# Ledger of designs, part 76: designed miniproteins, single chains, continued (3)

Each design is a single chain, and the fold is of that chain. pLDDT is the mean over its residues in the fold that is shown.

## One batch from the design tools (miniprotein)

Design m10788
Fold by ESMFold2-Fast:
Structure m10788 (fold): chain A 88 residues (1-88)
Amino acid sequence: MRERIEEALRELERVGGPELAERARELASKLPTDREALVFVLGALAMAHAAAGRHEEALRAAREGAELSGEYSEEELEEAVREAREAL
């Protein structure tokens, strides 16, 4: 998990800039588990990709986060991915 969090933060820095990545790192460090931290960072990454017009990358990050959280059924995952795409 820690390596994946670091990879997602590096991608966030490339897409959203170093201030956004550092803020995401700070907020994620306050979460009780590495899984929750990764879900948070992936959410920030999805939003950064969406804001940059990278809809496919936004969907991939959102889907990874949704699957990790375990909060979504297959139908709910499809809906969340669609909403992430359309939230631009």
Scores: mean pLDDT 74

Design m10789
Fold by ESMFold2-Fast:
Structure m10789 (fold): chain A 91 residues (1-91)
Amino acid sequence: MLDEPLSPEVQAAIDRIPEGAKVIVDFGPFGIGLSRMVAAQLRARHPSVEVTVAIGVEETEAAIRAGADLVLTRVPDIAAAAEALGVPVLR
């Protein structure tokens, strides 16, 4: 299994996610591997959390409309889209 180390900031963001939250993970089309790894770590550390992996602004907006509580991203355009829809962003 490919084990890629997460940045301390991403690990801290995972630890701040509340129990039972609906979370979108989207590090953009160039960060698909990171998005999948963060989603796997989030599911492992917070089994009560519902995790959706999205790729790019349109997929993240669709997931927000489906009822997500927050977005985990480091991509400015995705963060701006989430904030415009009133959903908090963790980085």
Scores: mean pLDDT 76

Design m10790
Fold by ESMFold2-Fast:
Structure m10790 (fold): chain A 85 residues (1-85)
Amino acid sequence: MGEELVERLRRAAEAGDAEAAREAARELTLLIAELVEEGRVEEAERLDKAAVEVIEEAIAAGRLDVARAAVEGVAAANQEYLARQ
């Protein structure tokens, strides 16, 4: 499932779909938090690294709107997670 979310994020970034990128990044970040809670830290780190690589590729390609949306998705997920604790 995590790899499918990374693929969704990459596809959204390639298409320039900022909203899809935000949603994929948010869902992926929530999954990463769940994996950490389960002690699956290695899987969480692998998915996080893959997501960062997609965002860096978007920045390098000049797709700043999609990169910004993905970062906003990550921030929203982290805010939601902290608010539930």
Scores: mean pLDDT 84

Design m10791
Fold by ESMFold2-Fast:
Structure m10791 (fold): chain A 56 residues (1-56)
Amino acid sequence: SLKEKADAYRNAADAAEGVAELLQKEGHSPEAVEMVRRGADGLRKKAEELRKQAEA
């Protein structure tokens, strides 16, 4: 369902944000951390789109 897909994308975004925090703590480059955070933002936006579709 659209709701299940929205929840999956939200969970993926949360996980990616956690990975970005770990990479930053472990001393990875700012560019690598930013790329992961950008990916998380994309997943978050997709989750919001799907949630809105499910509620329409």
Scores: mean pLDDT 85

Design m10792
Fold by ESMFold2-Fast:
Structure m10792 (fold): chain A 90 residues (1-90)
Amino acid sequence: LEEEIKKLEEEIKKDPNNAELWFKLGLLYLQLGEYEKAIEAFEKAIELAPDNLELNFKAYMGIAVAYDRLGKYDEAQEYIDKAEELYEKL
């Protein structure tokens, strides 16, 4: 897991505007329990690919999970609502 993060950080250094790499980094941080870092990585993925509806849906769900784990239930619900709105517009 730590080795996977290191490899992904190396890839991000070479391609820092690749939203999919930032999304993967968010998933790895969720697995490690690094919830604030996961939110930051998912937010960067959304910023880099705002028109990628599928990625944004998954990233919003990831952010919601991270907020729930942090005990920020209102924020978690806001991101669930964002994900649902996005899915309905697909």
Scores: mean pLDDT 85

Design m10793
Fold by ESMFold2-Fast:
Structure m10793 (fold): chain A 60 residues (1-60)
Amino acid sequence: TAEEAARRAAEGARAGDLAAMAEGAKGLVDSGLTPEEIRELATRAGGEEAGRRVGQLAAM
């Protein structure tokens, strides 16, 4: 699910696991979510800093 992918991406951001963060972000983009929506989901899952990092990656 999108929430599960956002949770994994946020956990990756907190752990410094760039591969996990990138995989989660790509999954959310491929599901049709905008970078803004991805940032919001990741923020809910892992806090503001995790949301910012995942959102920036999704915008690339």
Scores: mean pLDDT 80

Design m10794
Fold by ESMFold2-Fast:
Structure m10794 (fold): chain A 95 residues (1-95)
Amino acid sequence: SLQEAAREVLRAVDEAIASVKAGDKEGFLEAINRLVRALGRLGDELAKTDPEKAREFGIRGIGLVLQAIGDVEAGDYEGALKTLEELKRFVEEVA
């Protein structure tokens, strides 16, 4: 279901946030791998009712993930946290 897929994404975002706060780069990358898979499933569920919204969601969702990865690689942990919180809010609006 859309709600179950959204919950999986929110859980992965929270795991990524916790890893950033802990300075755990390996845990962050594991959480990001789960997040990307969960975003794909959420996009698939959304596409069943609104393919155009699903496409827009996929572009923004992956863009925010790439931004968070770039922030962590640059050592900008505050920027990464803000990006992940924005992604969390964005997913909550879609569910």
Scores: mean pLDDT 86

Design m10795
Fold by ESMFold2-Fast:
Structure m10795 (fold): chain A 81 residues (1-81)
Amino acid sequence: MSPDLEELLEELEKLSEEAVKKVEEEEDIEKSKKILEEFKKKMEKLLEELKDRVPPEFLEKLEKLREETIKKIEEILKKKE
């Protein structure tokens, strides 16, 4: 990938890790669900903005990052009930 795209991926990976950590640290399940919804919305908007500007391989990496992050957060929410 180009250096700029690798840097963007690192920033988005950091954003993903921060979202997971916020959900892990959040005691209120409703607030945790809002964090998940905001993350989904932000990632969907980013993917729409980038879909014609980046290689398909990069979009696949972002889609995978989004899916993995959502699954991690959903597993945390299931444990908290």
Scores: mean pLDDT 79

Design m10797
Fold by ESMFold2-Fast:
Structure m10797 (fold): chain A 65 residues (1-65)
Amino acid sequence: MEHLEKAREYIEKAEEALKKGDKEKAKEYLQMASVHLELAREEGAEGAELMELFDRLAKLQKELD
């Protein structure tokens, strides 16, 4: 599923940006990850991987608050 793969890539990029202290770039990557996760969900993506990626997204968003 291309959208799940893209969401994982953007989440990993957001994690890397946060490690460098670049909150602005991290927010941008999280927005892209959110879009791809929503598209994957709309296309019927299911299971533990989808849940894992949504959980990781939520944790990163809390770090930016």
Scores: mean pLDDT 81

Design m10798
Fold by ESMFold2-Fast:
Structure m10798 (fold): chain A 85 residues (1-85)
Amino acid sequence: MADELIEQARKALANGDYETAVKLAREALKLDPDNPEAYYVLGMAYYNLGKYDEAIEAFEKALKVADGELKERVQKMLDYLKSLK
């Protein structure tokens, strides 16, 4: 289930296992391609790996499908990353 993969990806992020977080978020997106939480986790994992272009792409995807508080968090991260360029 995509939600279970997203929860595992969040735990990997919390543990600093960013490569595992990327893998799990991608697996969640195979099951649910429009899942905003999966794109957010993917973006955060890429950001922590220093892969800023991939992080921006993931956050832009998240922004298109997210609403409410998650959309606000994604927008702030995207604005921050674009300010670094």
Scores: mean pLDDT 84

Design m10799
Fold by ESMFold2-Fast:
Structure m10799 (fold): chain A 86 residues (1-86)
Amino acid sequence: MKEKMKEEVEKLFEILKKEIEKMIEEAKKEGKALSEEQQKEIEELFEEDYKELLEMIENGEDERVIASRLTGAALRIIGDVLQYIL
């Protein structure tokens, strides 16, 4: 189960990264480009949240807890991007 959960988390993070990249590109076309510092902060949030989720999987956390944490991570990253582009 651990390997399958890791693969699913990796897949969902890749989907999230693609959606965030699309949001950033669209905002740039509207004249609301992120700074290099803001882009680095977003990248660091992805790395931090991904590492935390992998640790939770290794520690045998319940799938529902992992799903809830993943949802929270996604909403936080989206919220930060929206704060930068709005």
Scores: mean pLDDT 80

Design m10800
Fold by ESMFold2-Fast:
Structure m10800 (fold): chain A 58 residues (1-58)
Amino acid sequence: MDLGIKTKEEAEAARKAATEGLKQPSDEEARETVRKKLEEAGLSPESIEGLVEQVLLS
């Protein structure tokens, strides 16, 4: 678990991905959109999977 405040870029990417995901009409499309955005931001696969779940729950 990385608590680095220097991961603000990751947090920003996650928020942006969540917003884009919520625009999608289905959870599956939202999940794929979030995953793609986070992957482009350079997040690790484990972090991406966790954040995708967070977006779906939000």
Scores: mean pLDDT 67

Design m10801
Fold by ESMFold2-Fast:
Structure m10801 (fold): chain A 99 residues (1-99)
Amino acid sequence: MSKEMKELLLRAIGLALRAIGLIFDAELLLKEAEEKGILSEEARKLLEEAKELAEKALELALKALKEEDEEEMKKLLEEAEELLEKAEELLRKAKELLE
């Protein structure tokens, strides 16, 4: 029980940090593309959606840190991870459109 809870807490922290990194990467790409005059409407939508998904994942990971039920914490972390995977795919597609 205590060992499993520690592993879930570390996973929540890891997912939160991953989400923060993705949010910053998306914002940096948006700014750089706008400054270069290469930001297409398609690339903008992909970057904005990636940021929104990463922000939702961060919210879920932070909620998991406050959760006392291991089963509920696992569900929150699984949802956060799925959102981060989608956000990373959208960010990758946006990079391909911009480069």
Scores: mean pLDDT 85

Design m10802
Fold by ESMFold2-Fast:
Structure m10802 (fold): chain A 120 residues (1-120)
Amino acid sequence: ADAHFDAGRAAYDAGRYEEAIEHFEKALEEDPDNALAWLNLGIAYYNKGDYEEAIKYFEKAVEKSTDPENKAAALNNLGIAYYNKGDYKKAIEAFKEALALDPDNETAKKNLAEAEKKLA
């Protein structure tokens, strides 16, 4: 584990999102292939309400994820960010991809249904 990644997680858990972002950015300077650091960077921006930056970093998390579980988590968060931006078609695509990797994810199923209702 990267010391900056661990520090970023601790800052995030304490609600210090700006500090968490700085630590995750430093973790990514050391290991740009760290999919979990990209995911957590996106989550921190999402919690600040910066959905465009969150989407950018969730897309990087999807690209860098080799583990289906982490990729599904990144896709579900990508869908949530698109939904909150009002991009319902892209949200549906992301939730469907997440469910293809993790079909028992009840949160992703609920999120997909809500996004589909917006286009009905």
Scores: mean pLDDT 89

Design m10803
Fold by ESMFold2-Fast:
Structure m10803 (fold): chain A 60 residues (1-60)
Amino acid sequence: MTEELYERIRARLTEAKAQGKSDDELRLEAVRLANEALNQGYDPTEVSLAAARAYREVAA
């Protein structure tokens, strides 16, 4: 489900931000996590929405 994917990506990005990663590094990490989800068989539209939502929330 999109919510499970969003929470998983958000948790990883929140951890990376706590470690001092820049907004650019967080964006690259979001792309990496999105590609992992695509390889796991998630719908591309759901992956794109979940990753974008997680990145915007964490990078703010």
Scores: mean pLDDT 81

Design m10804
Fold by ESMFold2-Fast:
Structure m10804 (fold): chain A 75 residues (1-75)
Amino acid sequence: MEELERQKKELMELVKKAVDAINAGDRKQAVEYLKEAIEKARALEELARRLGDAETVRFAQGVIHQAEEYLKYLG
């Protein structure tokens, strides 16, 4: 379960970097961080499903949805 918490923390840090880039007007970095966040969130969702962690599955799905909405805003 340490792996879930590690990946969750890394994902949260990546989301923060994406939001910071959006607020700074750095569209290129924001898009890169958002795409990376979606990939990491999908990996986290799969790992959480295998481990039966429904809360982490929902967290990962929420990140994917939020990142996709930001990508629509930027594009």
Scores: mean pLDDT 84

Design m10805
Fold by ESMFold2-Fast:
Structure m10805 (fold): chain A 92 residues (1-92)
Amino acid sequence: SSDMAKDLGNFLASLKKEGATVKVKVDGGTVTIEISGLDTTRTIGAALVLIGYGLDGLDVEIKISGGTITATIKGLTEDEAQTIKDTVENAN
C-alpha cells in the first residue's frame, strides 16, 4: 500500500538522520536498499524492522555483509517503489 511505502521510506529516512548512509535503487516494482554506517546495535535494530516487513507479507530478502545491510523488496507497484526512493532522497 502507499501507506506502507511511506512508512518504510520514513523509517529509512530516520536512519539517514542518525548518520547512516542509505541508498535506494528502483527497478520497476523492485527496490534495493543499502544501509551502512550504523553501529552494531543500530544495524541489528534496522535489520529486525526489515524482517518485520517480510513477516507482515512483503517479499523481502535481507543480506548482511560486514557493516552493510542490503534489502531487496519485490512485488511493489512502481508508485510504491518511487515513494520509498523519494522519501529517502528528500530526507535531510
Scores: mean pLDDT 86

Design m10806
Fold by ESMFold2-Fast:
Structure m10806 (fold): chain A 106 residues (1-106)
Amino acid sequence: SARVEALTAEGAALLEEAIRLAEEDPERARRAMEEAARVFLEAMAAGSDLEARGIAALFGTLAVLATEANPAVAPTAIALLEALGEAVPAAAADTAEAAARVRALL
């Protein structure tokens, strides 16, 4: 839906900001990731199971990129991925795989 697409785009923009901030300001990056997770959760809850899985995969990919930029954001990335998987069981496998990828960078 148009709403799911708009929320997904907003969440992605927040994660892209987190990636840009990660090296210089990991605290601001962590806050941007937390805001992105709230927006993505709304998108996932509004969409189909397939859309929720795609959104979780996108969040996971961008969380890995943020962690590659600065490992200091990894605990926040893992906690948010696990929280999204618990809140949206259809996406649990996608969030778990992404969390494992973040952990592998440590």
Scores: mean pLDDT 89

Design m10807
Fold by ESMFold2-Fast:
Structure m10807 (fold): chain A 67 residues (1-67)
Amino acid sequence: SVEEALEKEKEEFIKAGEEAAKKALEAAEKGDFRKAAALATAAALLYGAAGEHEKAKKALEEVDKAL
């Protein structure tokens, strides 16, 4: 069904967001703050698209603290 397809897309967005958030923190740890900011923004957008607004906020906050 369309609902099942949308749920699968949501899960894919969450996974992509988690990967982007992880890479953002790794970039910040390496001192690549431009890359960290870009990846954190990507993670927030992916989580937002999935409706995971708390995860989006936390991803931005964690990278901001590392900058």
Scores: mean pLDDT 80

Design m10808
Fold by ESMFold2-Fast:
Structure m10808 (fold): chain A 60 residues (1-60)
Amino acid sequence: EDKEKEIEKFRKQGEIVGKNAALTRAEILGREVTDEEIERYAKLGKEQGEKNAKLFFEEE
């Protein structure tokens, strides 16, 4: 078991969540999503996933 492998899983999951958030936001606003928005939200999702992984692996 490798901590870095788990962090990478969180990053990948965050990317998926980020992309879905961009799509959902555009749908709620009644407009089409742009590729730039998908890419931006995917990046933010990856960053958030990494932060979440670090929180899970912090001692206190």
Scores: mean pLDDT 78

Design m10809
Fold by ESMFold2-Fast:
Structure m10809 (fold): chain A 94 residues (1-94)
Amino acid sequence: GLRAYLRGDYEAAIAELRPLAEAGDAIAQLYLGEAYYELGDYEKAIEWFEKAIENGSGDIKARALELLGKVYKELGDEEKAEKYLKEAEELRES
């Protein structure tokens, strides 16, 4: 649903999600991070994925950790990428 909505209009998605994400909605924070990632704004993507990890639980937190790991891999930080991907796997197994 929401992920499909974000495809093709990331600027409008950012404008819609930002007030919800700023209010502490972990799902909105996750998808706002994804929108910034798709636009290549890795710094903003990291910021919002970190907030989604802090405010989310279960699957939302695991997805945010996976996406944060992917961002660090794109930036060439393999140590941080491996750390966050491992944390996501451990959370899904618990």
Scores: mean pLDDT 82

Design m10810
Fold by ESMFold2-Fast:
Structure m10810 (fold): chain A 78 residues (1-78)
Amino acid sequence: MEVLKELADEGDVEALIKLGKYYLDKGKYEEAIEYLNKAIEVAGAATAEQLRLLAEAYEKQGKLEEAAKWKAEAEKLE
């Protein structure tokens, strides 16, 4: 866990995505969103998987407008 956070702090996209998934699984949706957004920014592009995870995190927070936006963007990449 500590090594994963260190890699994420250094801008490792895979580590950022793994951290996003970890916090999503733990019900820490705000932290999940933060790490997934950072992964997208560092990579300069988003995958459908990253956008779906982001949409799920927003949906579980009750932010339905943001969730719908990211879900639509993910569907466009599929």
Scores: mean pLDDT 78

Design m10811
Fold by ESMFold2-Fast:
Structure m10811 (fold): chain A 86 residues (1-86)
Amino acid sequence: SAAAEELLRLLEETARAAAAIPELAPVAAMFRALADALRTASEEERPAVARAAASAARAAAEYAAAHPEVTELAREAARAAERLAA
């Protein structure tokens, strides 16, 4: 679905942006894991992965608050995940 493709793109973009910042290595790893989970999820599993992604992305935005580019991407990922989970 377009919503799943948008979430996957945002998870990958956030991971890439976070990977450039050493203190955000855990954020980059988490978003890569979420992207992998979303890619391998069945239709039945997808809402649960989307809910997990929404929670993780909100937490990442708080953690990355000093880095506006990562924070903004994480907030967009959270919104996309919420749309997919609905």
Scores: mean pLDDT 87

Design m10812
Fold by ESMFold2-Fast:
Structure m10812 (fold): chain A 68 residues (1-68)
Amino acid sequence: SKGEKVREAVELAYEGVKNNDQELIDKAIELAREALGDKGAEGVRLMVEAYKNKDPELARKAAELLAS
């Protein structure tokens, strides 16, 4: 389902940032694009940036894109 795909993308993005694994981050972005199109890809990119920089405003914006 779309929601399951988004959840998996967010989990992969978190693991990618945690392990400094760019391949996992790229896979997360692509999976989100498959689920939600460009909005999904952008949402995961912002979530990655939020995780790296501990930025709550970027995290909020990412959540909005991924909830659409």
Scores: mean pLDDT 84

Design m10813
Fold by ESMFold2-Fast:
Structure m10813 (fold): chain A 60 residues (1-60)
Amino acid sequence: SAELRAKAREAAVLLAKKRAEEAGGDVERAVRQALEAVEKLSDEEAKKLIELAKNYGLKP
């Protein structure tokens, strides 16, 4: 669904930012790559990403 994909994009951005900041990497590049990758995920993979991101502070 469009709502599921929108939430998956929020999850992807959150996780990409946290990982890039912890690694001292390029945050903007990590976010761009994460957004490209999330569009290729199945609905099941998107749900798993959202659940993972909740452990890292993803808001409802």
Scores: mean pLDDT 83

Design m10814
Fold by ESMFold2-Fast:
Structure m10814 (fold): chain A 73 residues (1-73)
Amino acid sequence: NRELAEEFIKKAEEAKKKGDNKLAAILYTQAGLYYYEAGDLEKAAEAFKKALELDPNDEGAKELLEEVEKKLA
């Protein structure tokens, strides 16, 4: 659902602005999943990349990014 993805991006930006990088990373990952379900693979990859910038050790987000990048190649 694209609308849910956009809502979670807004929540992630708010969390990041408040300095809650861990929450922002979780919210970016959730937004990426909603973009993935909607078929917006490029936006899904962008969201997962933002999550990994905030939490580089998130294996789940890393695996999701790799899956999306394979589909974009």
Scores: mean pLDDT 85

Design m10815
Fold by ESMFold2-Fast:
Structure m10815 (fold): chain A 64 residues (1-64)
Amino acid sequence: MSEEQRELAREIGEKLREIGDALNRLLEAERRLRELKANGGSAEEIAAAEAEIAEARRRLGGPA
């Protein structure tokens, strides 16, 4: 394995840590959205939770 491969492995590790953080944030936002819908949260609170989900998805590589 070359020096470049070792550097790439480190970069991948850092990216995986950031992906893990973004996934945890996404799961929390999804849970919040479900609770708001189940408990009759306001339309503004629901929209805010949906925006948080969109932001988390963007951090993971895009909204698609």
Scores: mean pLDDT 77

Design m10816
Fold by ESMFold2-Fast:
Structure m10816 (fold): chain A 67 residues (1-67)
Amino acid sequence: GPAAQAEAERILAETERRATLAVIRGDYDAAIAVLEEARKRLLELGDEEGVAVLERSIAHLRALKAQ
């Protein structure tokens, strides 16, 4: 419903900010942890689109950490 959608959008925006700050600090483990926590919350909300966005971001950060 609209309330769940608004909460999902809030989680995505806040998560993007937190992950970006962690990446700027070179803390890829913290960035990945933030994204994984948000993914679990979006799964509980049933936001499949948000989950897919976060899974792509997690994969990208794991690739960056490996370099």
Scores: mean pLDDT 86

Design m10817
Fold by ESMFold2-Fast:
Structure m10817 (fold): chain A 69 residues (1-69)
Amino acid sequence: MKKELLRKGAILYAAGGILYAAATLSEGEEKRRLRELAAELYREAAELFREAGDEEAAELAERKAEEAE
């Protein structure tokens, strides 16, 4: 079970990173929307990492969510 939580967390973390990168090349409302989506994915990844017992990964994901906003 823990391995599945880590995989799901990693997928959401990667998706968040892709959206955040896309936001850096966007303007106005699109940039804001992409950043909001990235932050949400990072927060979900943090919860999954915490449930899996990977507190370091969870803290990293939480910091990334804060940066995305």
Scores: mean pLDDT 85

Design m10818
Fold by ESMFold2-Fast:
Structure m10818 (fold): chain A 80 residues (1-80)
Amino acid sequence: MEEEREEIRKKFLELREKHYAENPDEVAQDRADSAREHQLEAEAKQGNTEALNEAFDLGVERLKKAVDLTIEINEELRKE
């Protein structure tokens, strides 16, 4: 049901925003990692294969953090 999906989405977004507000250091770190990833991507485009590997590894680490946050939010949703 569309309404049920919207309610779940709203609760998920509220918990995610709460997490960001409570963990500003994590937000700052992700922004720094994002900036580094962009820098490494630019270097990779210039033929630096080592930078390509670092950008990939950093991207995977950021993805794992995003997945872990999603799991945490889902666990909080189960508590409510």
Scores: mean pLDDT 78

Design m10819
Fold by ESMFold2-Fast:
Structure m10819 (fold): chain A 77 residues (1-77)
Amino acid sequence: MEERKKVYEELKELARGAAKVIANQFGPEAGERFYEEALKAIDETAKLTPEQMKDEFVKKFGEIASRIAREARAAAA
């Protein structure tokens, strides 16, 4: 129980930090969209074991960040 809550809070803080980085690179709307998608990914992993939550979130986190970065670059091109 405690471990799941700890992982959830750690992932939420990682999402917040990454959203700020994305906002600085691609604008505040991109950062907000990333944060919303990341929170949804965290919620989807909440029913998994703590180890699975961390592994699955890292994969989804990277996929979301890559997609938003690609979309922002395509829009700028």
Scores: mean pLDDT 77

Design m10820
Fold by ESMFold2-Fast:
Structure m10820 (fold): chain A 66 residues (1-66)
Amino acid sequence: SKLKKEIEELIKKGEEAIKNKDADAVAEVAYRLHELLEEGKKKGADKELLKEVEEAIKRASEAEKA
């Protein structure tokens, strides 16, 4: 699905940004992941997929604050 593909691509981008300590990129990814999480909830996406998004947001948020 389009949503799953966008989530997977964005999670990979987020992991790369965290590895590179690119705070601006991490913030951008976190913002976009929040949008996709809201969209997924509205469209009734699988709970496991939503959990992966929530975990990615948590990692990005923690990296941004550290």
Scores: mean pLDDT 80

Design m10821
Fold by ESMFold2-Fast:
Structure m10821 (fold): chain A 68 residues (1-68)
Amino acid sequence: SAAERLLALAEEAEKEGLFGLAVILRELAKLDLSPEELKELLLELATRLRSLGKFALADRVEALAASL
């Protein structure tokens, strides 16, 4: 499921020290969103991360959205 993929990415983010991304991904997983709704929210998150200069994080979030 999309939620399982979010939780898996959150665990990998936490292992890499990306604790803020891990928290956001876990919260998205709790919302039980459709793949389409999740993709829209992930793209919005990526846009916000990019505006904050977090380009590498934005790229990873966009890659997850593309895989849904």
Scores: mean pLDDT 81

Design m10822
Fold by ESMFold2-Fast:
Structure m10822 (fold): chain A 87 residues (1-87)
Amino acid sequence: KVQELFDKAVKAFREGNYEEAIKYFEEALKLASEKQKPFLYTFLASVYYKAGKYDEAIEYYRKALELNPKNEIARNTLKAVEFAKKR
């Protein structure tokens, strides 16, 4: 179930295991409904950002905003990631 994979991903993310968190969020995305995808993209982007993978983080924040343009967290964090990439 999507919820079980999401819970495993969040636990891995909290433990600093970004590779495992990415794996579980990607598995959750494959099973997710269209309504669930924007928040999963936002979490996946956050994991990539914490892992220092800025290009992947930008890509997933953009995907989240394409599905939900009013996602303030994704919009604000995307700007922060783009700034971090520019140094």
Scores: mean pLDDT 81

Design m10823
Fold by ESMFold2-Fast:
Structure m10823 (fold): chain A 97 residues (1-97)
Amino acid sequence: SDLEEAKELLKKAEEYIKKGDYDKAIELLSKALQLIQKAIDKAKTKKELEEAKKLAEEALKLAMELLKTDPKNYLKAIGLVLRAIGLIEDVDLKLEK
């Protein structure tokens, strides 16, 4: 699924942030964001699932902005990426039930 692929890209982005390769991390975060946006556009389901996907989108946009404008805050960017992963996992669990 688009969300499963996005989650894999987010995990790879976290590793690149840890290595100090912010350009590669931003590239992967941008690709994950596009996949999350596709999932939102296709969702005609419960408002709470759409809101969780939107919050993940906002977290990733902020993470990319921090890496571009204030890279000393890379730990906050990692935290935002982990939050997006958690939000996506919660959506997947609710879709299975």
Scores: mean pLDDT 80

